# Designed miniproteins, single chains, continued (5): the designs that were tried, part 16

Each design is a single chain, and the fold is of that chain. pLDDT is the mean over its residues in the fold that is shown.

## One batch from the design tools (miniprotein)

Design m16555
Fold by ESMFold2-Fast:
Structure m16555 (fold): chain A 91 residues (1-91)
Amino acid sequence: AEEEEREAQKRADEVLEEANRRVLELLRRYDEGADIEEIKAEADRLSEEYRKKAAETKDPKVKLAYEISAALFDIVIGILNIIEKNEEKKK
């Protein structure tokens, strides 16, 4: 139905916007002096949460939005791992 497609698209957009905001917040907290291990743990928790929501979601557009969101949190972990490795080289 047209209404169902519109609501699914709106929900998918909201999922991606929320995930993007959470990613930026994690990076800002790290920049402001939060422990890298704490930020990585929160990103991992969010990645797992969004993967679980994707598995429980029936609408394919919303499911894809959750899967993309989980991947964004994995990218944050990857970036933090690179930063941590580079800081080890300075010691």
Scores: mean pLDDT 84

Design m16556
Fold by ESMFold2-Fast:
Structure m16556 (fold): chain A 70 residues (1-70)
Amino acid sequence: SEAWELVEKGKELFKQGKLKEAGKLYKEALEIAQKRGDLGLLSSIPVLLKELAKELEKQGDTELAKELLS
């Protein structure tokens, strides 16, 4: 799945500290999952976005964290 590949790449970027890039890939994967009705990804990607937003808040980037959850 294209959306699954984006999620895996996003997780790699998150581990590397590339939080903004990881967020972009998670949002792209979410859009694809919405178009294709992938219920598994529609439930898992929001959890990944919340974890990413929490890490951004810990690093002081509260504006980007809010943007990811909007």
Scores: mean pLDDT 84

Design m16557
Fold by ESMFold2-Fast:
Structure m16557 (fold): chain A 88 residues (1-88)
Amino acid sequence: EAAELAAAFRRQARFLEEAAKAAEELGLLEAAEAYRRAAEAYRRAAELAAAGRVEEAIELAEEAAREVEREAGEALEELGRKLAERAA
Protein backbone atom coordinates (compact mmCIF):
# COMPACT_ATOMS: atom_id res chain seq x y z
CA GLU A 1 0.00 0.00 0.00
CA ALA A 2 2.66 2.56 0.99
CA ALA A 3 4.79 1.61 -2.03
CA GLU A 4 1.74 1.84 -4.31
CA LEU A 5 0.87 5.28 -2.91
CA ALA A 6 4.44 6.45 -3.44
CA ALA A 7 4.32 5.26 -7.06
CA ALA A 8 0.95 6.98 -7.61
CA PHE A 9 2.22 10.27 -6.16
CA ARG A 10 5.35 10.11 -8.34
CA ARG A 11 3.14 9.61 -11.44
CA GLN A 12 0.95 12.56 -10.37
CA ALA A 13 4.04 14.77 -9.92
CA ARG A 14 5.22 13.88 -13.44
CA PHE A 15 1.82 14.72 -14.95
CA LEU A 16 1.73 18.05 -13.07
CA GLU A 17 5.18 18.95 -14.42
CA GLU A 18 3.92 18.36 -17.98
CA ALA A 19 0.77 20.36 -17.20
CA ALA A 20 2.92 23.23 -15.91
CA LYS A 21 4.94 23.26 -19.14
CA ALA A 22 1.76 23.29 -21.24
CA ALA A 23 0.23 26.08 -19.11
CA GLU A 24 3.39 28.18 -19.45
CA GLU A 25 3.34 27.76 -23.25
CA LEU A 26 -0.27 29.03 -23.21
CA GLY A 27 0.70 32.05 -21.10
CA LEU A 28 -1.16 30.80 -18.01
CA LEU A 29 1.69 31.68 -15.68
CA GLU A 30 -0.22 31.43 -12.39
CA ALA A 31 -1.55 27.99 -13.33
CA ALA A 32 1.95 26.92 -14.40
CA GLU A 33 3.36 27.99 -11.03
CA ALA A 34 0.56 26.21 -9.16
CA TYR A 35 1.21 23.00 -11.11
CA ARG A 36 4.96 23.19 -10.40
CA ARG A 37 4.34 23.71 -6.68
CA ALA A 38 1.91 20.78 -6.64
CA ALA A 39 4.44 18.57 -8.47
CA GLU A 40 7.02 19.29 -5.77
CA ALA A 41 4.47 18.57 -3.02
CA TYR A 42 3.53 15.25 -4.65
CA ARG A 43 7.22 14.30 -4.89
CA ARG A 44 7.56 15.01 -1.17
CA ALA A 45 4.36 13.04 -0.49
CA ALA A 46 5.85 10.10 -2.42
CA GLU A 47 8.93 10.22 -0.18
CA LEU A 48 6.76 10.28 2.95
CA ALA A 49 4.67 7.35 1.68
CA ALA A 50 7.81 5.36 0.84
CA ALA A 51 9.01 5.98 4.42
CA GLY A 52 5.71 4.58 5.77
CA ARG A 53 4.35 8.00 6.77
CA VAL A 54 1.18 7.39 4.79
CA GLU A 55 -1.20 9.71 6.65
CA GLU A 56 1.19 12.68 6.34
CA ALA A 57 1.73 11.86 2.66
CA ILE A 58 -2.02 11.87 1.96
CA GLU A 59 -2.53 15.13 3.87
CA LEU A 60 0.27 16.83 1.93
CA ALA A 61 -1.09 15.57 -1.41
CA GLU A 62 -4.63 16.73 -0.54
CA GLU A 63 -3.37 20.22 0.41
CA ALA A 64 -1.45 20.42 -2.87
CA ALA A 65 -4.54 19.37 -4.82
CA ARG A 66 -6.66 22.07 -3.14
CA GLU A 67 -4.02 24.73 -3.84
CA VAL A 68 -3.89 23.73 -7.52
CA GLU A 69 -7.70 23.85 -7.81
CA ARG A 70 -7.83 27.32 -6.27
CA GLU A 71 -4.92 28.91 -8.14
CA ALA A 72 -5.75 27.29 -11.50
CA GLY A 73 -9.35 28.43 -11.11
CA GLU A 74 -8.25 32.00 -10.39
CA ALA A 75 -5.90 31.97 -13.40
CA LEU A 76 -8.67 30.73 -15.70
CA GLU A 77 -11.07 33.39 -14.36
CA GLU A 78 -8.42 36.07 -14.98
CA LEU A 79 -7.83 34.79 -18.52
CA GLY A 80 -11.57 34.75 -19.24
CA ARG A 81 -11.98 38.28 -17.93
CA LYS A 82 -9.05 39.55 -20.03
CA LEU A 83 -10.37 37.88 -23.18
CA ALA A 84 -13.80 39.46 -22.64
CA GLU A 85 -12.21 42.90 -22.13
CA ARG A 86 -10.13 42.56 -25.32
CA ALA A 87 -13.21 41.56 -27.32
CA ALA A 88 -14.92 44.80 -26.28
Scores: mean pLDDT 78

Design m16558
Fold by ESMFold2-Fast:
Structure m16558 (fold): chain A 79 residues (1-79)
Amino acid sequence: SDLEEALAILEKLLAEAEAAGDDRLAARLKFAIGVGYYLLGDKEKAIEYFEEAAELARKAGDEEAAKRAEEFKKKVEEE
């Protein structure tokens, strides 16, 4: 499916960002992967990725990205 293909691309980009030590990009990619898993119905993986995205975004000083990931995590947990 288009969504599974997009997730595979995002996971490859995440591995590249992590290898480069680009915490800001890695956090944003983890958020995008979390959204992808949520759309596939995998709420558990979505929550894990949003949590990791929020933590990494805070470490990188990206407060807006951290807040967005926390809001999405809370919304999924409330379903």
Scores: mean pLDDT 88

Design m16559
Fold by ESMFold2-Fast:
Structure m16559 (fold): chain A 93 residues (1-93)
Amino acid sequence: SDLQQAITNRDVQRTVDILTQLYSDDHMPRSQLILLLQQALFQYLNQTYGGTSQQSRDQLQVFRDLSPQVIDSSDLTQFRTLLTQMLQQIFSL
């Protein structure tokens, strides 16, 4: 999928744009967007580091810590900002 390719390329901007379009244009709930992101991250981490590696666990911990704030975001601007910050932290590891 386009989302999976963006994650595999560590393309924060492309990932944010895809998820924002699904939120704003397709009215997808934020919880479903985060589930899609989680699935794409699991695939990426399993293929890149192996799913049980410390690297994978560290990146998933950032996702677990920050995803509730993304889900609870009050508007589109906050959603984009928090999602961008979360992805930047994940891919910096």
Scores: mean pLDDT 84

Design m16561
Fold by ESMFold2-Fast:
Structure m16561 (fold): chain A 61 residues (1-61)
Amino acid sequence: SPAEELARLRELRAQIDKAVAEYLAQETDPGAKAQVEAAYQSTRDWLDGEIARLEAELAAA
């Protein structure tokens, strides 16, 4: 269901945020940090878009 999918995407986003934060806390190479931040931003933008779409769908139901 859209509600179940929304819950899964929110959990995935929280897990990604945690993993990235843990990685950045341990990494000292600025190039590696920049690559992870760029990849994170791309994934975050996609997840935020899908979450917003599902929230709008549920609000319209």
Scores: mean pLDDT 83

Design m16562
Fold by ESMFold2-Fast:
Structure m16562 (fold): chain A 61 residues (1-61)
Amino acid sequence: SPVEEVRKEVREALEKSDDIREALYKAMEIIQKALDEGKITPEQASEIAREVFEEARRRAA
């Protein structure tokens, strides 16, 4: 599904970046592009963004 594709792209961006700040920018760009393209809804974009921030918080701890 489109939402699972976006989740996968976001996860890969987070896992491949050593810099959490760069990883966050990349992940948010992926989410915004998918939302703009109509691949995901605003609600799904919000859910994925929440998952991204939770992962960032874990890496900062």
Scores: mean pLDDT 81

Design m16564
Fold by ESMFold2-Fast:
Structure m16564 (fold): chain A 58 residues (1-58)
Amino acid sequence: SRKEEQEKIARKIGLELRLIGLEIERELLKKNGKLTEEIEKKIEEEKEEIKRELKELE
């Protein structure tokens, strides 16, 4: 179905944009001295979950 193809593409784009957003967030936190080990770990865990979802969509 064309709708299913469009939904899959939209989900992939959304996940890729979220990865970019997490990298920007991490860099801003680092520059402001607010990047704690706990926050860094949470960002890395979220990035790994998103990467896993992206692989499932391939």
Scores: mean pLDDT 85

Design m16565
Fold by ESMFold2-Fast:
Structure m16565 (fold): chain A 77 residues (1-77)
Amino acid sequence: SLDRFSELASRLMGLTSDPRVRELVREAVLAATRGDFERARRLFHEAIDLALENGEISEEEARELKREVDRLAQEAK
């Protein structure tokens, strides 16, 4: 659901101060809006990995967020 992707995007943007992470999240939502869920999944994973590299989230939080992204992308097929 686009609604759930938007909610996940809001959570990620709340956890980061990095404009690069925010841009990846924005592009991921745009991809999901266009029905490109594989691109959305990849861009969300890149955003999560960058937030982890920045120390903004833990490895456990990153794994949980990635699992949620994968579930949403799979459900959208």
Scores: mean pLDDT 85

Design m16566
Fold by ESMFold2-Fast:
Structure m16566 (fold): chain A 62 residues (1-62)
Amino acid sequence: MPKGVKALKTAIELIEEHPDLSREEIAERVAEKTGLSLTAALAAVREVEEEREEVLAWLASQ
């Protein structure tokens, strides 16, 4: 599975479990779990937060 897909799934799960965490805190956990850079993880978290419905639809089609 591409690291980007795993990052998006991980970001969605962490945001659902920890809605009180900052974007940066979620991104740090995504980076740690996926091995991505913090910059890449932060971009994935931002995409999920800003385009959640589109990201979920895209992931369901993969």
Scores: mean pLDDT 76

Design m16567
Fold by ESMFold2-Fast:
Structure m16567 (fold): chain A 60 residues (1-60)
Amino acid sequence: SKPTTKGQADLAVSRAERALKQGNYEEAIRLAQEALEADPDNERAKRILKQAQEGLKKQK
């Protein structure tokens, strides 16, 4: 399996959280998916992804 860098996942999660708070739901989804690519078990990234998807639905 390819090496997973916890630091890369943590940075992506931090950026996703910031995008979510700014209402940038598409950006938050992208960053959360990037974090999950690096760390598939990252519960924080999973929560951000779900919240961003719900936020995006309300913007339609």
Scores: mean pLDDT 79

Design m16568
Fold by ESMFold2-Fast:
Structure m16568 (fold): chain A 62 residues (1-62)
Amino acid sequence: MVGDIVRAVAPVPQTSPDELALRPGDLVEVLEEVDEEWWRVRSLRTGREGLVPKSALEVVEE
């Protein structure tokens, strides 16, 4: 959900300008659920925004 903090579980390469590169363990804030496959997020480490595949993210709870 928008505003949730989620963790990258897999490396995400930046293959287009709209995408955000992530490393396993990176925390991101969900800004927008663009569709069922892609979310727009902001990296808490770098402050950069971009699209990442939802399948590369794990919900961080507690």
Scores: mean pLDDT 75

Design m16569
Fold by ESMFold2-Fast:
Structure m16569 (fold): chain A 94 residues (1-94)
Amino acid sequence: ADEYLRKGEEALKNKKYEEAIEYYQKAIELSNGKDPRAWMNLGKALYKLGKYEEAIEYYERSIEVGLNDYPSSPGYGRVAGDARTLLDQVLREL
């Protein structure tokens, strides 16, 4: 999962949003949907492509995974907080 997260982050940084989506989808598959970072970054890539409805869905998924599956994890709690901030930004700009 971490390998594909890193490749997705590199693609996102280089504005290769479709490539980033493919890597994040692989990270989600390998984590069985349990890595909130993959969901949050998938949302970011979709937001950059103007797919706001899908971005909102995946930010919400990141929050759910981070808080519900790992409620005592400070790292995943932080990811849930970041995803909520991104969700609030998208909702305010639409």
Scores: mean pLDDT 79

Design m16570
Fold by ESMFold2-Fast:
Structure m16570 (fold): chain A 76 residues (1-76)
Amino acid sequence: METAEKLLKEIEEKTGKKLSEEELEEFKKIAEEDYKKLKENAEEYLELLKKEEAPTEDMKKQKELVEEELKKILKE
């Protein structure tokens, strides 16, 4: 839960996009369920991300953000 919130917050800060409080709360609920699924497959997902090449800087940035999040999941 908390990690999904932090990921969304980091994305907002990096991309400059900001969500409303109500929308953020709804996304947190959805992200919590997705996060549980992601956590279970985090190691497999991390391996896929590491193999994937990021040909553009935007993709590189997104890859780094997701990779950091997955590392946090695996560390915990």
Scores: mean pLDDT 63

Design m16571
Fold by ESMFold2-Fast:
Structure m16571 (fold): chain A 74 residues (1-74)
Amino acid sequence: KAQEVLEMGREGKPEHVEPLIKALSDPDPEVRRAAAEALGRIGDGRAIAPLAEALSDPDPEVREAARAAIARIS
C-alpha cells in the first residue's frame, strides 16, 4: 500500500490527489508518510490544508513529510 501510494506521486496525475488526501488518514503511519511525500511531489495546492492537518500527526516521520511537502508546494 505505501509503495502504491508513492507510485501515485511519481506518476503525478491530478486524479491521484483525492485518493492521496484520503491516504493521509490511513491507520498505517507508513502509508500516511508516503501520501504526504506523494502529495508534495505532485505539488497540487488542494493538498495544503490536509497536509497542515498532518503536521499534528502522532508519528514524527509523518509530521516531517507533511512539513517538507507543504514547503515544496508553497
Scores: mean pLDDT 81

Design m16572
Fold by ESMFold2-Fast:
Structure m16572 (fold): chain A 59 residues (1-59)
Amino acid sequence: SIKPLSEYTPEEREKLIEAVREARDKTVDEQLEIAKKYGITPEQFRLAEGELLRREEAA
């Protein structure tokens, strides 16, 4: 349904990753505000979260 993370531009991909970074340490209400700010869906959030985890584990 949503396009794969690999089909996003580097700039768009970084925007999604940044949204996840901001949201990880926040309350549910704050996470919803961050999602609205970046215009991301729950599915996009999950894709970006997976990518962030991969980056954190890649040394």
Scores: mean pLDDT 72

Design m16573
Fold by ESMFold2-Fast:
Structure m16573 (fold): chain A 60 residues (1-60)
Amino acid sequence: MTRLVAEFSTLERAIGAALAAMGIAPNAKITVEGNRVTVEGELTPEQEEEVRRLLERLAA
């Protein structure tokens, strides 16, 4: 099971990141708590890397 967590500067960025992550891993559990996004589930290595890069990019 993969678990990725990222903190964002704004709620808008957190929501945008969560929506984009849903596009990459639609069967993953995605939780938004304030400015923090958590992506959990059975991800392929490709999906995990793509989600990780997305979260890192949008958190900057």
Scores: mean pLDDT 81

Design m16574
Fold by ESMFold2-Fast:
Structure m16574 (fold): chain A 101 residues (1-101)
Amino acid sequence: AKKYLELGNEAFAQGKYEEAIKYYKKAIAEDPNNAEAWENLGEAYLMQGKYEEAIEAYEKAIALDPNNAGAWWNLARAYYKLGEKEKAIEYVKKAQEAAEK
């Protein structure tokens, strides 16, 4: 899992979001409980404007680690991009609650 996660992170840092997505999916295939790989997959989808796919990936990260404030914040960002501003505000509050735990 770590090798593909690191390759995905390298591709992401270079703005190669499609390549990053391929590596994050491989990391998830090796370890479906890797919350970081799900969160990073969501961020790569978000950078490509694939907001619905980003939401699904962030929801998986949150299901694995509900105290991950970053994943809640990113879920809020994705909903804001879809124009669902009320949900975005709700999930910002969830991110603040998770950060206090």
Scores: mean pLDDT 87

Design m16575
Fold by ESMFold2-Fast:
Structure m16575 (fold): chain A 77 residues (1-77)
Amino acid sequence: MESGLLFLEILAEAAAAIGKDELAEAVRALAEAVRAGDLEAAEEAARKAEALLAELSEEEREALLKKIQELAKELGI
């Protein structure tokens, strides 16, 4: 779905903005795999993104959520 891909792009930009480049790369890889219809690559990228999200501190999670909200607001979501 287009809305799902847009959310992944927002999440990747938010992760990069807070200095979590590896998470941003994993989320971008997921978005690319979904666009390509590569379910195996999408599953691998999703697992990596989930693991990286679980490693975030409370402060990093709050910063990520705030950045997602700012970017979503700028896009009218």
Scores: mean pLDDT 80

Design m16576
Fold by ESMFold2-Fast:
Structure m16576 (fold): chain A 109 residues (1-109)
Amino acid sequence: TVTITQSPSSIEAKVGEKVTINVTASKDVNNKVAWFKQKEGEEPELLIYLGSKKAPGVDDRISGSGSGTNFSLTIDNVKPEDEATYYFKDFSFSPTTYSNGTKLTVLPE
C-alpha cells in the first residue's frame, strides 16, 4: 500500500486566480497516476493521466506535473465551472489508492 497526502484539503479562489494542488506519495509511484474532477451529482472526470498528460477535452488552463513522489495540479485563470473536488489516484500499487481530495470553491469577482 501507498499513502497519498494531498494538500490543501480546501481552497477558496477568485475568478482569474491561479490554483495549485500538491500531492506527496509515501513510495515512488513513477508516473502511473491520474487527476480527477468530481462535481456534486456528476461522474468523476479524468483531467490528467500518466502524471502530466492531458485527457481529451480538458481545458488548456489545467496542467499536471511531477513524478516519483511529488505531483501537482495547476488551474490557471480559474473559472466558476472549476468549482469541484479534485482527486489524485495511484495505479502503481494494489489496491489502487485515491487521495482525500481538495475542494475548490470559486468566489465571485
Scores: mean pLDDT 83

Design m16577
Fold by ESMFold2-Fast:
Structure m16577 (fold): chain A 66 residues (1-66)
Amino acid sequence: SAEIKELEKRAQEVLKKLLEAKAAGDAASAERYAAEFVRLLRELMKMLGMDEATIQAAIDWYRAAV
């Protein structure tokens, strides 16, 4: 759907900003963009019909891997 494509685009834009902040050594901005990226991923997963327990497990795995 158009809504899912818009969320994917926003997630990509936030990821770009996160990578730029990390390259610049801006830890505060990197933490803020990482939190925003997780928020967008959670919203996208909900729109794709994933249940909350599965979403939480995926987010927990991502946080442990980073």
Scores: mean pLDDT 83

Design m16578
Fold by ESMFold2-Fast:
Structure m16578 (fold): chain A 82 residues (1-82)
Amino acid sequence: SEIEELLKELDKLAKEFKEKWTKKAEELVKQGKLTQEQLDQALALFDQNYAKLKEAIAKSSLEEAKELLEKFKEAMENSLQE
């Protein structure tokens, strides 16, 4: 139950991050600084890695799940910094 709530919070944050990142990446594609294929590959890799993270959290203790969520939040914030 508590782990399921953490997974829902994580999913919401991951969706928001993916949308913000994709918007920035699409602008780079329009500028010719990134290819569409590179964008598609990066999004596929994100989805694959995110699925693995969700499985890891679901199999973790509540304490371990909270630590994994916090590390993921920090990684997302660092990736979006200007």
Scores: mean pLDDT 80

Design m16579
Fold by ESMFold2-Fast:
Structure m16579 (fold): chain A 88 residues (1-88)
Amino acid sequence: MLSDEELKKVRELVEAGKTLEQIKQEVPKAYEFAQELADLIEAARKGDPEAREKVRQISDEERKLFDEGKADEVAALRTIALQLLRGR
C-alpha cells in the first residue's frame, strides 16, 4: 500500500488536474498501483475469477482507508485507474 505522504501527494495532483504523465513523474508508485488496479479491473470484466477476487480484496482495503478519513485519496487513485482504462 502507498504511504500517507504518497496518498496525499497523488490527491493534490489529481485535484489540481495534473496529467497522467505528471502524476507518473511525481508519484511513480501511485501510478504503478493505478496501472495494476486498471489491469485487474479489465481482467475481472473479462471473467477472470482470480482478478475478480483481487479487485474485491482491494475494495476491502479501500474501505479501511475510508474509515481512516482517506476517501478523497482513494477516489484520486480510482480516477487515475479509470483514465488508464479509458485510454485502452
Scores: mean pLDDT 82

Design m16580
Fold by ESMFold2-Fast:
Structure m16580 (fold): chain A 55 residues (1-55)
Amino acid sequence: GPLYLAAAKHDLGLSDEEVAALLAMSREEAVAWLQETKGLSRRQAEGALDALRRG
């Protein structure tokens, strides 16, 4: 729901545009982007993407 999206967005420092772009990407592309851009581990990036997709 919206609460999961808001929490993940805040914790990652993502804009609405970045969230929309991540949700449009494949899982592999979104995980790679989060690792490269936000410095997350693969596990952290996968968890963050799952939280964004549940929002």
Scores: mean pLDDT 75

Design m16581
Fold by ESMFold2-Fast:
Structure m16581 (fold): chain A 87 residues (1-87)
Amino acid sequence: EAREKLLRLAEELRRLAEEYRAQGDLELAEIAELGAEALEAAAAGDVARAAELVREAMRKAVEAGLASEEEAEAGVAAWTAMLAQLA
């Protein structure tokens, strides 16, 4: 089920965001939350909103110059790959 897979990944990203928040890594937490929201939008059939949120998350990661940029990018890339295969 495409919807179930997207919601599972969204839950994983929200869990990751909580971990970053607990560590004081607010920028990484925000990026993970945007990724989760994008997956939830995709699961609801709002593909345009999902695409917008993914682009925003990636832009924030790059522009913020985060030390752990690749961790945020990996999460966004995993979502993008899953959406492409399910579309």
Scores: mean pLDDT 73

Design m16582
Fold by ESMFold2-Fast:
Structure m16582 (fold): chain A 62 residues (1-62)
Amino acid sequence: PIVIARAVKDYTAKKPDELTIKKGDILRVLEQVDDENVLVESLKTGKKGLVPKSVLEVIGLE
């Protein structure tokens, strides 16, 4: 199952492979790439990128 998460705070991309997100955005978690970062897809924009796991709250499964 695909994990669905919500951004609990704003995050601005600091590297080309990262994604800028806003508090309240809903994201599909595609892969955990390391202990601190996950690859996500924004359901609002369709864009993919890395975000810190700490800015996300799991809200459900697809």
Scores: mean pLDDT 83

Design m16583
Fold by ESMFold2-Fast:
Structure m16583 (fold): chain A 70 residues (1-70)
Amino acid sequence: SMAEKKKKIEELRERKKKAEEELEKAKKELEELDKDPNAPLSDILRAIGRILRAIGDIFEAELKIKKLEA
């Protein structure tokens, strides 16, 4: 039904918003690490990994929304 479809789209938009918040948090973490010349490479790579995961989550939500709107 259209009502079920709208509920799924709203849920996906909320998931996307959460992923965007995680992306901003991870970007800020990477910026703080970039200011420290002694920052461990492992911490930098973890921050990059969090950024990539968040981007993936945003794209997945967008694709699912697009599918439901079609």
Scores: mean pLDDT 88

Design m16584
Fold by ESMFold2-Fast:
Formats: structure tokens, C-alpha cells, sequence
Structure m16584 (fold): chain A 72 residues (1-72)
């Protein structure tokens, strides 16, 4: 039963999105990195709502790697 896992992922993505603007201000994170993470969180949320939890995790992971490259 993946529906409960999907709901949890959607909640986590929504919380992450709500915090991104605050974290960007606190950490001096490049705006491009914040935007990339925000877009990935929205895509992961959409995929999780569709029940594609594996793809949601993949999208989030790839965005984290790309964002890390932008801040390095």
C-alpha cells in the first residue's frame, strides 16, 4: 500500500517548498540553486501524488546533486 507513503512524500515536499525561501535568505544560497530545488520538489510532489514514488525520489536526488554543484 503506497498511498500512505505518497501522502507522506507530498507533505514533506510541501514543507520543503515552504522553507526554501527562508533557507535561501539564511544560507546565502544562489537563487538558481533554490529555484532548481523548488522545481524538483514540485515535480517530486506531482510524481508522488501519481503514485510514482521511485521516480519522485530520483528527481529529488538529481536536483540535490545539481544544486550542490551550483554552490561549490
Amino acid sequence: MDAEKGEELVRQAEEALARLDEEAARHNVPEEAVRLLREAAEEAKRLAEAGDLEEAHRVAGEAQVEAAALVA
Scores: mean pLDDT 68

Design m16585
Fold by ESMFold2-Fast:
Structure m16585 (fold): chain A 64 residues (1-64)
Amino acid sequence: MREEIEKEILRALALMQIALDRVAGVSPEELRATLERYAAKIAEFDPEVAEEVRRWGEEALASL
């Protein structure tokens, strides 16, 4: 339960950060670099969540 809640919170935060960077006019290349940096930081705590964050971000970037 706690782990699942933490994953959902991290997912929401990652998507919010990507959305904010898009509003700020950051390029898709910079957004992808930010996503990878974010995923790498999360991987220090939970590699499974890091892979999910990378997947969500790639899906979001592909729909731009």
Scores: mean pLDDT 68

Design m16586
Fold by ESMFold2-Fast:
Structure m16586 (fold): chain A 66 residues (1-66)
Amino acid sequence: DELARRLAELLLESAKEAEEELKKLLREEGREEDLKLLEEQPFPVLSEEEREEARRRLEEALKALE
């Protein structure tokens, strides 16, 4: 829950820096499944609506790991 929200917020700050931070956070939490999802489907430049969709998808993915 909390990690999903923080990951989504990082995406809103900077696509390039968010990529590095997101990978680091996933490693710290041991979320290799989410890391693989991002590697297979990287987040491109997002509009505001797409950012909300990305956030929701990340939250769902992390909730599945709970």
Scores: mean pLDDT 64

Design m16587
Fold by ESMFold2-Fast:
Structure m16587 (fold): chain A 62 residues (1-62)
Amino acid sequence: MELDELYEAVEDFEAKTPEELSFKKGDLLHVLKVVDEHYVLAKNLKTGEEGLVPKRYLRLVE
């Protein structure tokens, strides 16, 4: 997964902790940092909020 690339959410996700980012299917996110094998730090371009996002919810925008 590349940094600063544009990704699209493939399904809705609801944050369960303050560190996680909530988003809806179709939201566009910039990946800011790869945290580990399962999570990235990303910014939701619609809301401007940043947080941890599970990588499996993201697809690279063509």
Scores: mean pLDDT 79

Design m16588
Fold by ESMFold2-Fast:
Parts: C-alpha cells; sequence; structure tokens
Structure m16588 (fold): chain A 64 residues (1-64)
C-alpha cells in the first residue's frame, strides 16, 4: 500500500492529521529497518483487522 493511503486510514481511525500519521509510519519503518511503503502495507492490513477503539488505545500506549 502507499504511504499516503496508510496515513489517510490511520487519520480516519485516530483523528490525527494525515501529515502526523505519515510521519509516524515513516518513523516505525526506520525503527523496523524496512521501507515506508512496506510499513504502510503492514499498517493497512493491521487496521483492517482492528476496531477503531482498540487501535487508538494501542497507539496511546506506544506514545506513553
Amino acid sequence: ASLREAAELVSEHTGMSVAVAEALIRREAEEAGISPEEMATLVVERLRGMPREEYRARLAELQA
């Protein structure tokens, strides 16, 4: 999936801006040692299997 598609989906689930979501995906890709496009694909797949509330709660834990 494209970085933009994943960022838009994250924005829809969390209420954060697309720009912030895009930066988060890029950072996670760097930490994992993969491309932003590869991370975007993983994020999209994970979000499709996860309720909005659960994803938001998990994201808050990672930022704490």
Scores: mean pLDDT 73

Design m16589
Fold by ESMFold2-Fast:
Structure m16589 (fold): chain A 69 residues (1-69)
Amino acid sequence: NGKEKLLSLIGEILRIIGDIIELEKELEKAEKEGKEEEVEKLKKEIEELKKKLEELRKQLRDLDPEELK
């Protein structure tokens, strides 16, 4: 059933977007506080999540190509 896979992928995408938003808030705070080590760590975590998000977007496109045009 494609609906279960679609809902699962959408749920994972939304979770990762939420994680990215929270990490970007932490990054802004760390930059304001001059925490260089935390800044570099947060940048790496955000980039890893963005890569995972693109992979999930590709999987979503494979399920619903009409909605992703």
Scores: mean pLDDT 79

Design m16590
Fold by ESMFold2-Fast:
Structure m16590 (fold): chain A 79 residues (1-79)
Amino acid sequence: GAEEARELSRLAAEGLDRVAEAIQKGDYETARRIVEEVSRRISERLGAPVEFDVDKYLEGGPEAVRAASERLRAQAEAA
């Protein structure tokens, strides 16, 4: 229900904040690892594979990732 949606959105938002920080530092290896870790945790909780397009985040830069994090945080608050 709403609680699970809220927790998943919050987990994803927190992960994307760390991805944005890594991209800002030019640490693309850490950014990829964080995306993989967050995707794994969400997939485990949903019981189905969930994949984030890492390359799209890397192309968009830290601002694009931060915007995605803000949207997910808004979804968590709305749930």
Scores: mean pLDDT 74

Design m16591
Fold by ESMFold2-Fast:
Structure m16591 (fold): chain A 78 residues (1-78)
Amino acid sequence: AIEEVREAWGELVAFLRAHAEEARAAERGPGAPLLRRADELARRAAEAFKAGRYEEAAELVREARRLAEEAVALARAA
């Protein structure tokens, strides 16, 4: 439960760190709405984690990562 959330957060952070330039480009490009949604989901994941809803938190973080990956892909295509 808690370890799954930490693993998901670690994977998200590692992805964003590895693709920092593309992520910054995505903030100004067609991927910007996806990054805003990913940020909203990450914030909701933090609230779920505080409430003890670890499975929900892990799922929200994984969805945020998927959106971030899509935003980076759009930045690379632009």
Scores: mean pLDDT 81

Design m16592
Fold by ESMFold2-Fast:
Structure m16592 (fold): chain A 98 residues (1-98)
Amino acid sequence: RDPLISSLTPEQVAIVQEFIELLKNGDYEKAYELIDELYKQKNVSALVAIALEALLLGRYDLARYAIEKVEELAKEYGNEEWLKAAEELRKLLESALG
């Protein structure tokens, strides 16, 4: 959505657009592969952006997967900001499902 997209960096916008195109084409396997690639790159900001977009699009399975990857990285690196981001995303997911 416009307010979220306008707050992203150009790199994050490009990644989110790639993710949306994969979902539009029904290529869910490639969408999961994109999340795995971002996890390998430790690109937490892009994983957060994808999780938010998945939540907005009602793709709760993909959102949960992206959130799990942020949680894994936050725990591995002891990064409090990443942990907080994952917790906030988890609350949004539960709110959307409830």
Scores: mean pLDDT 81

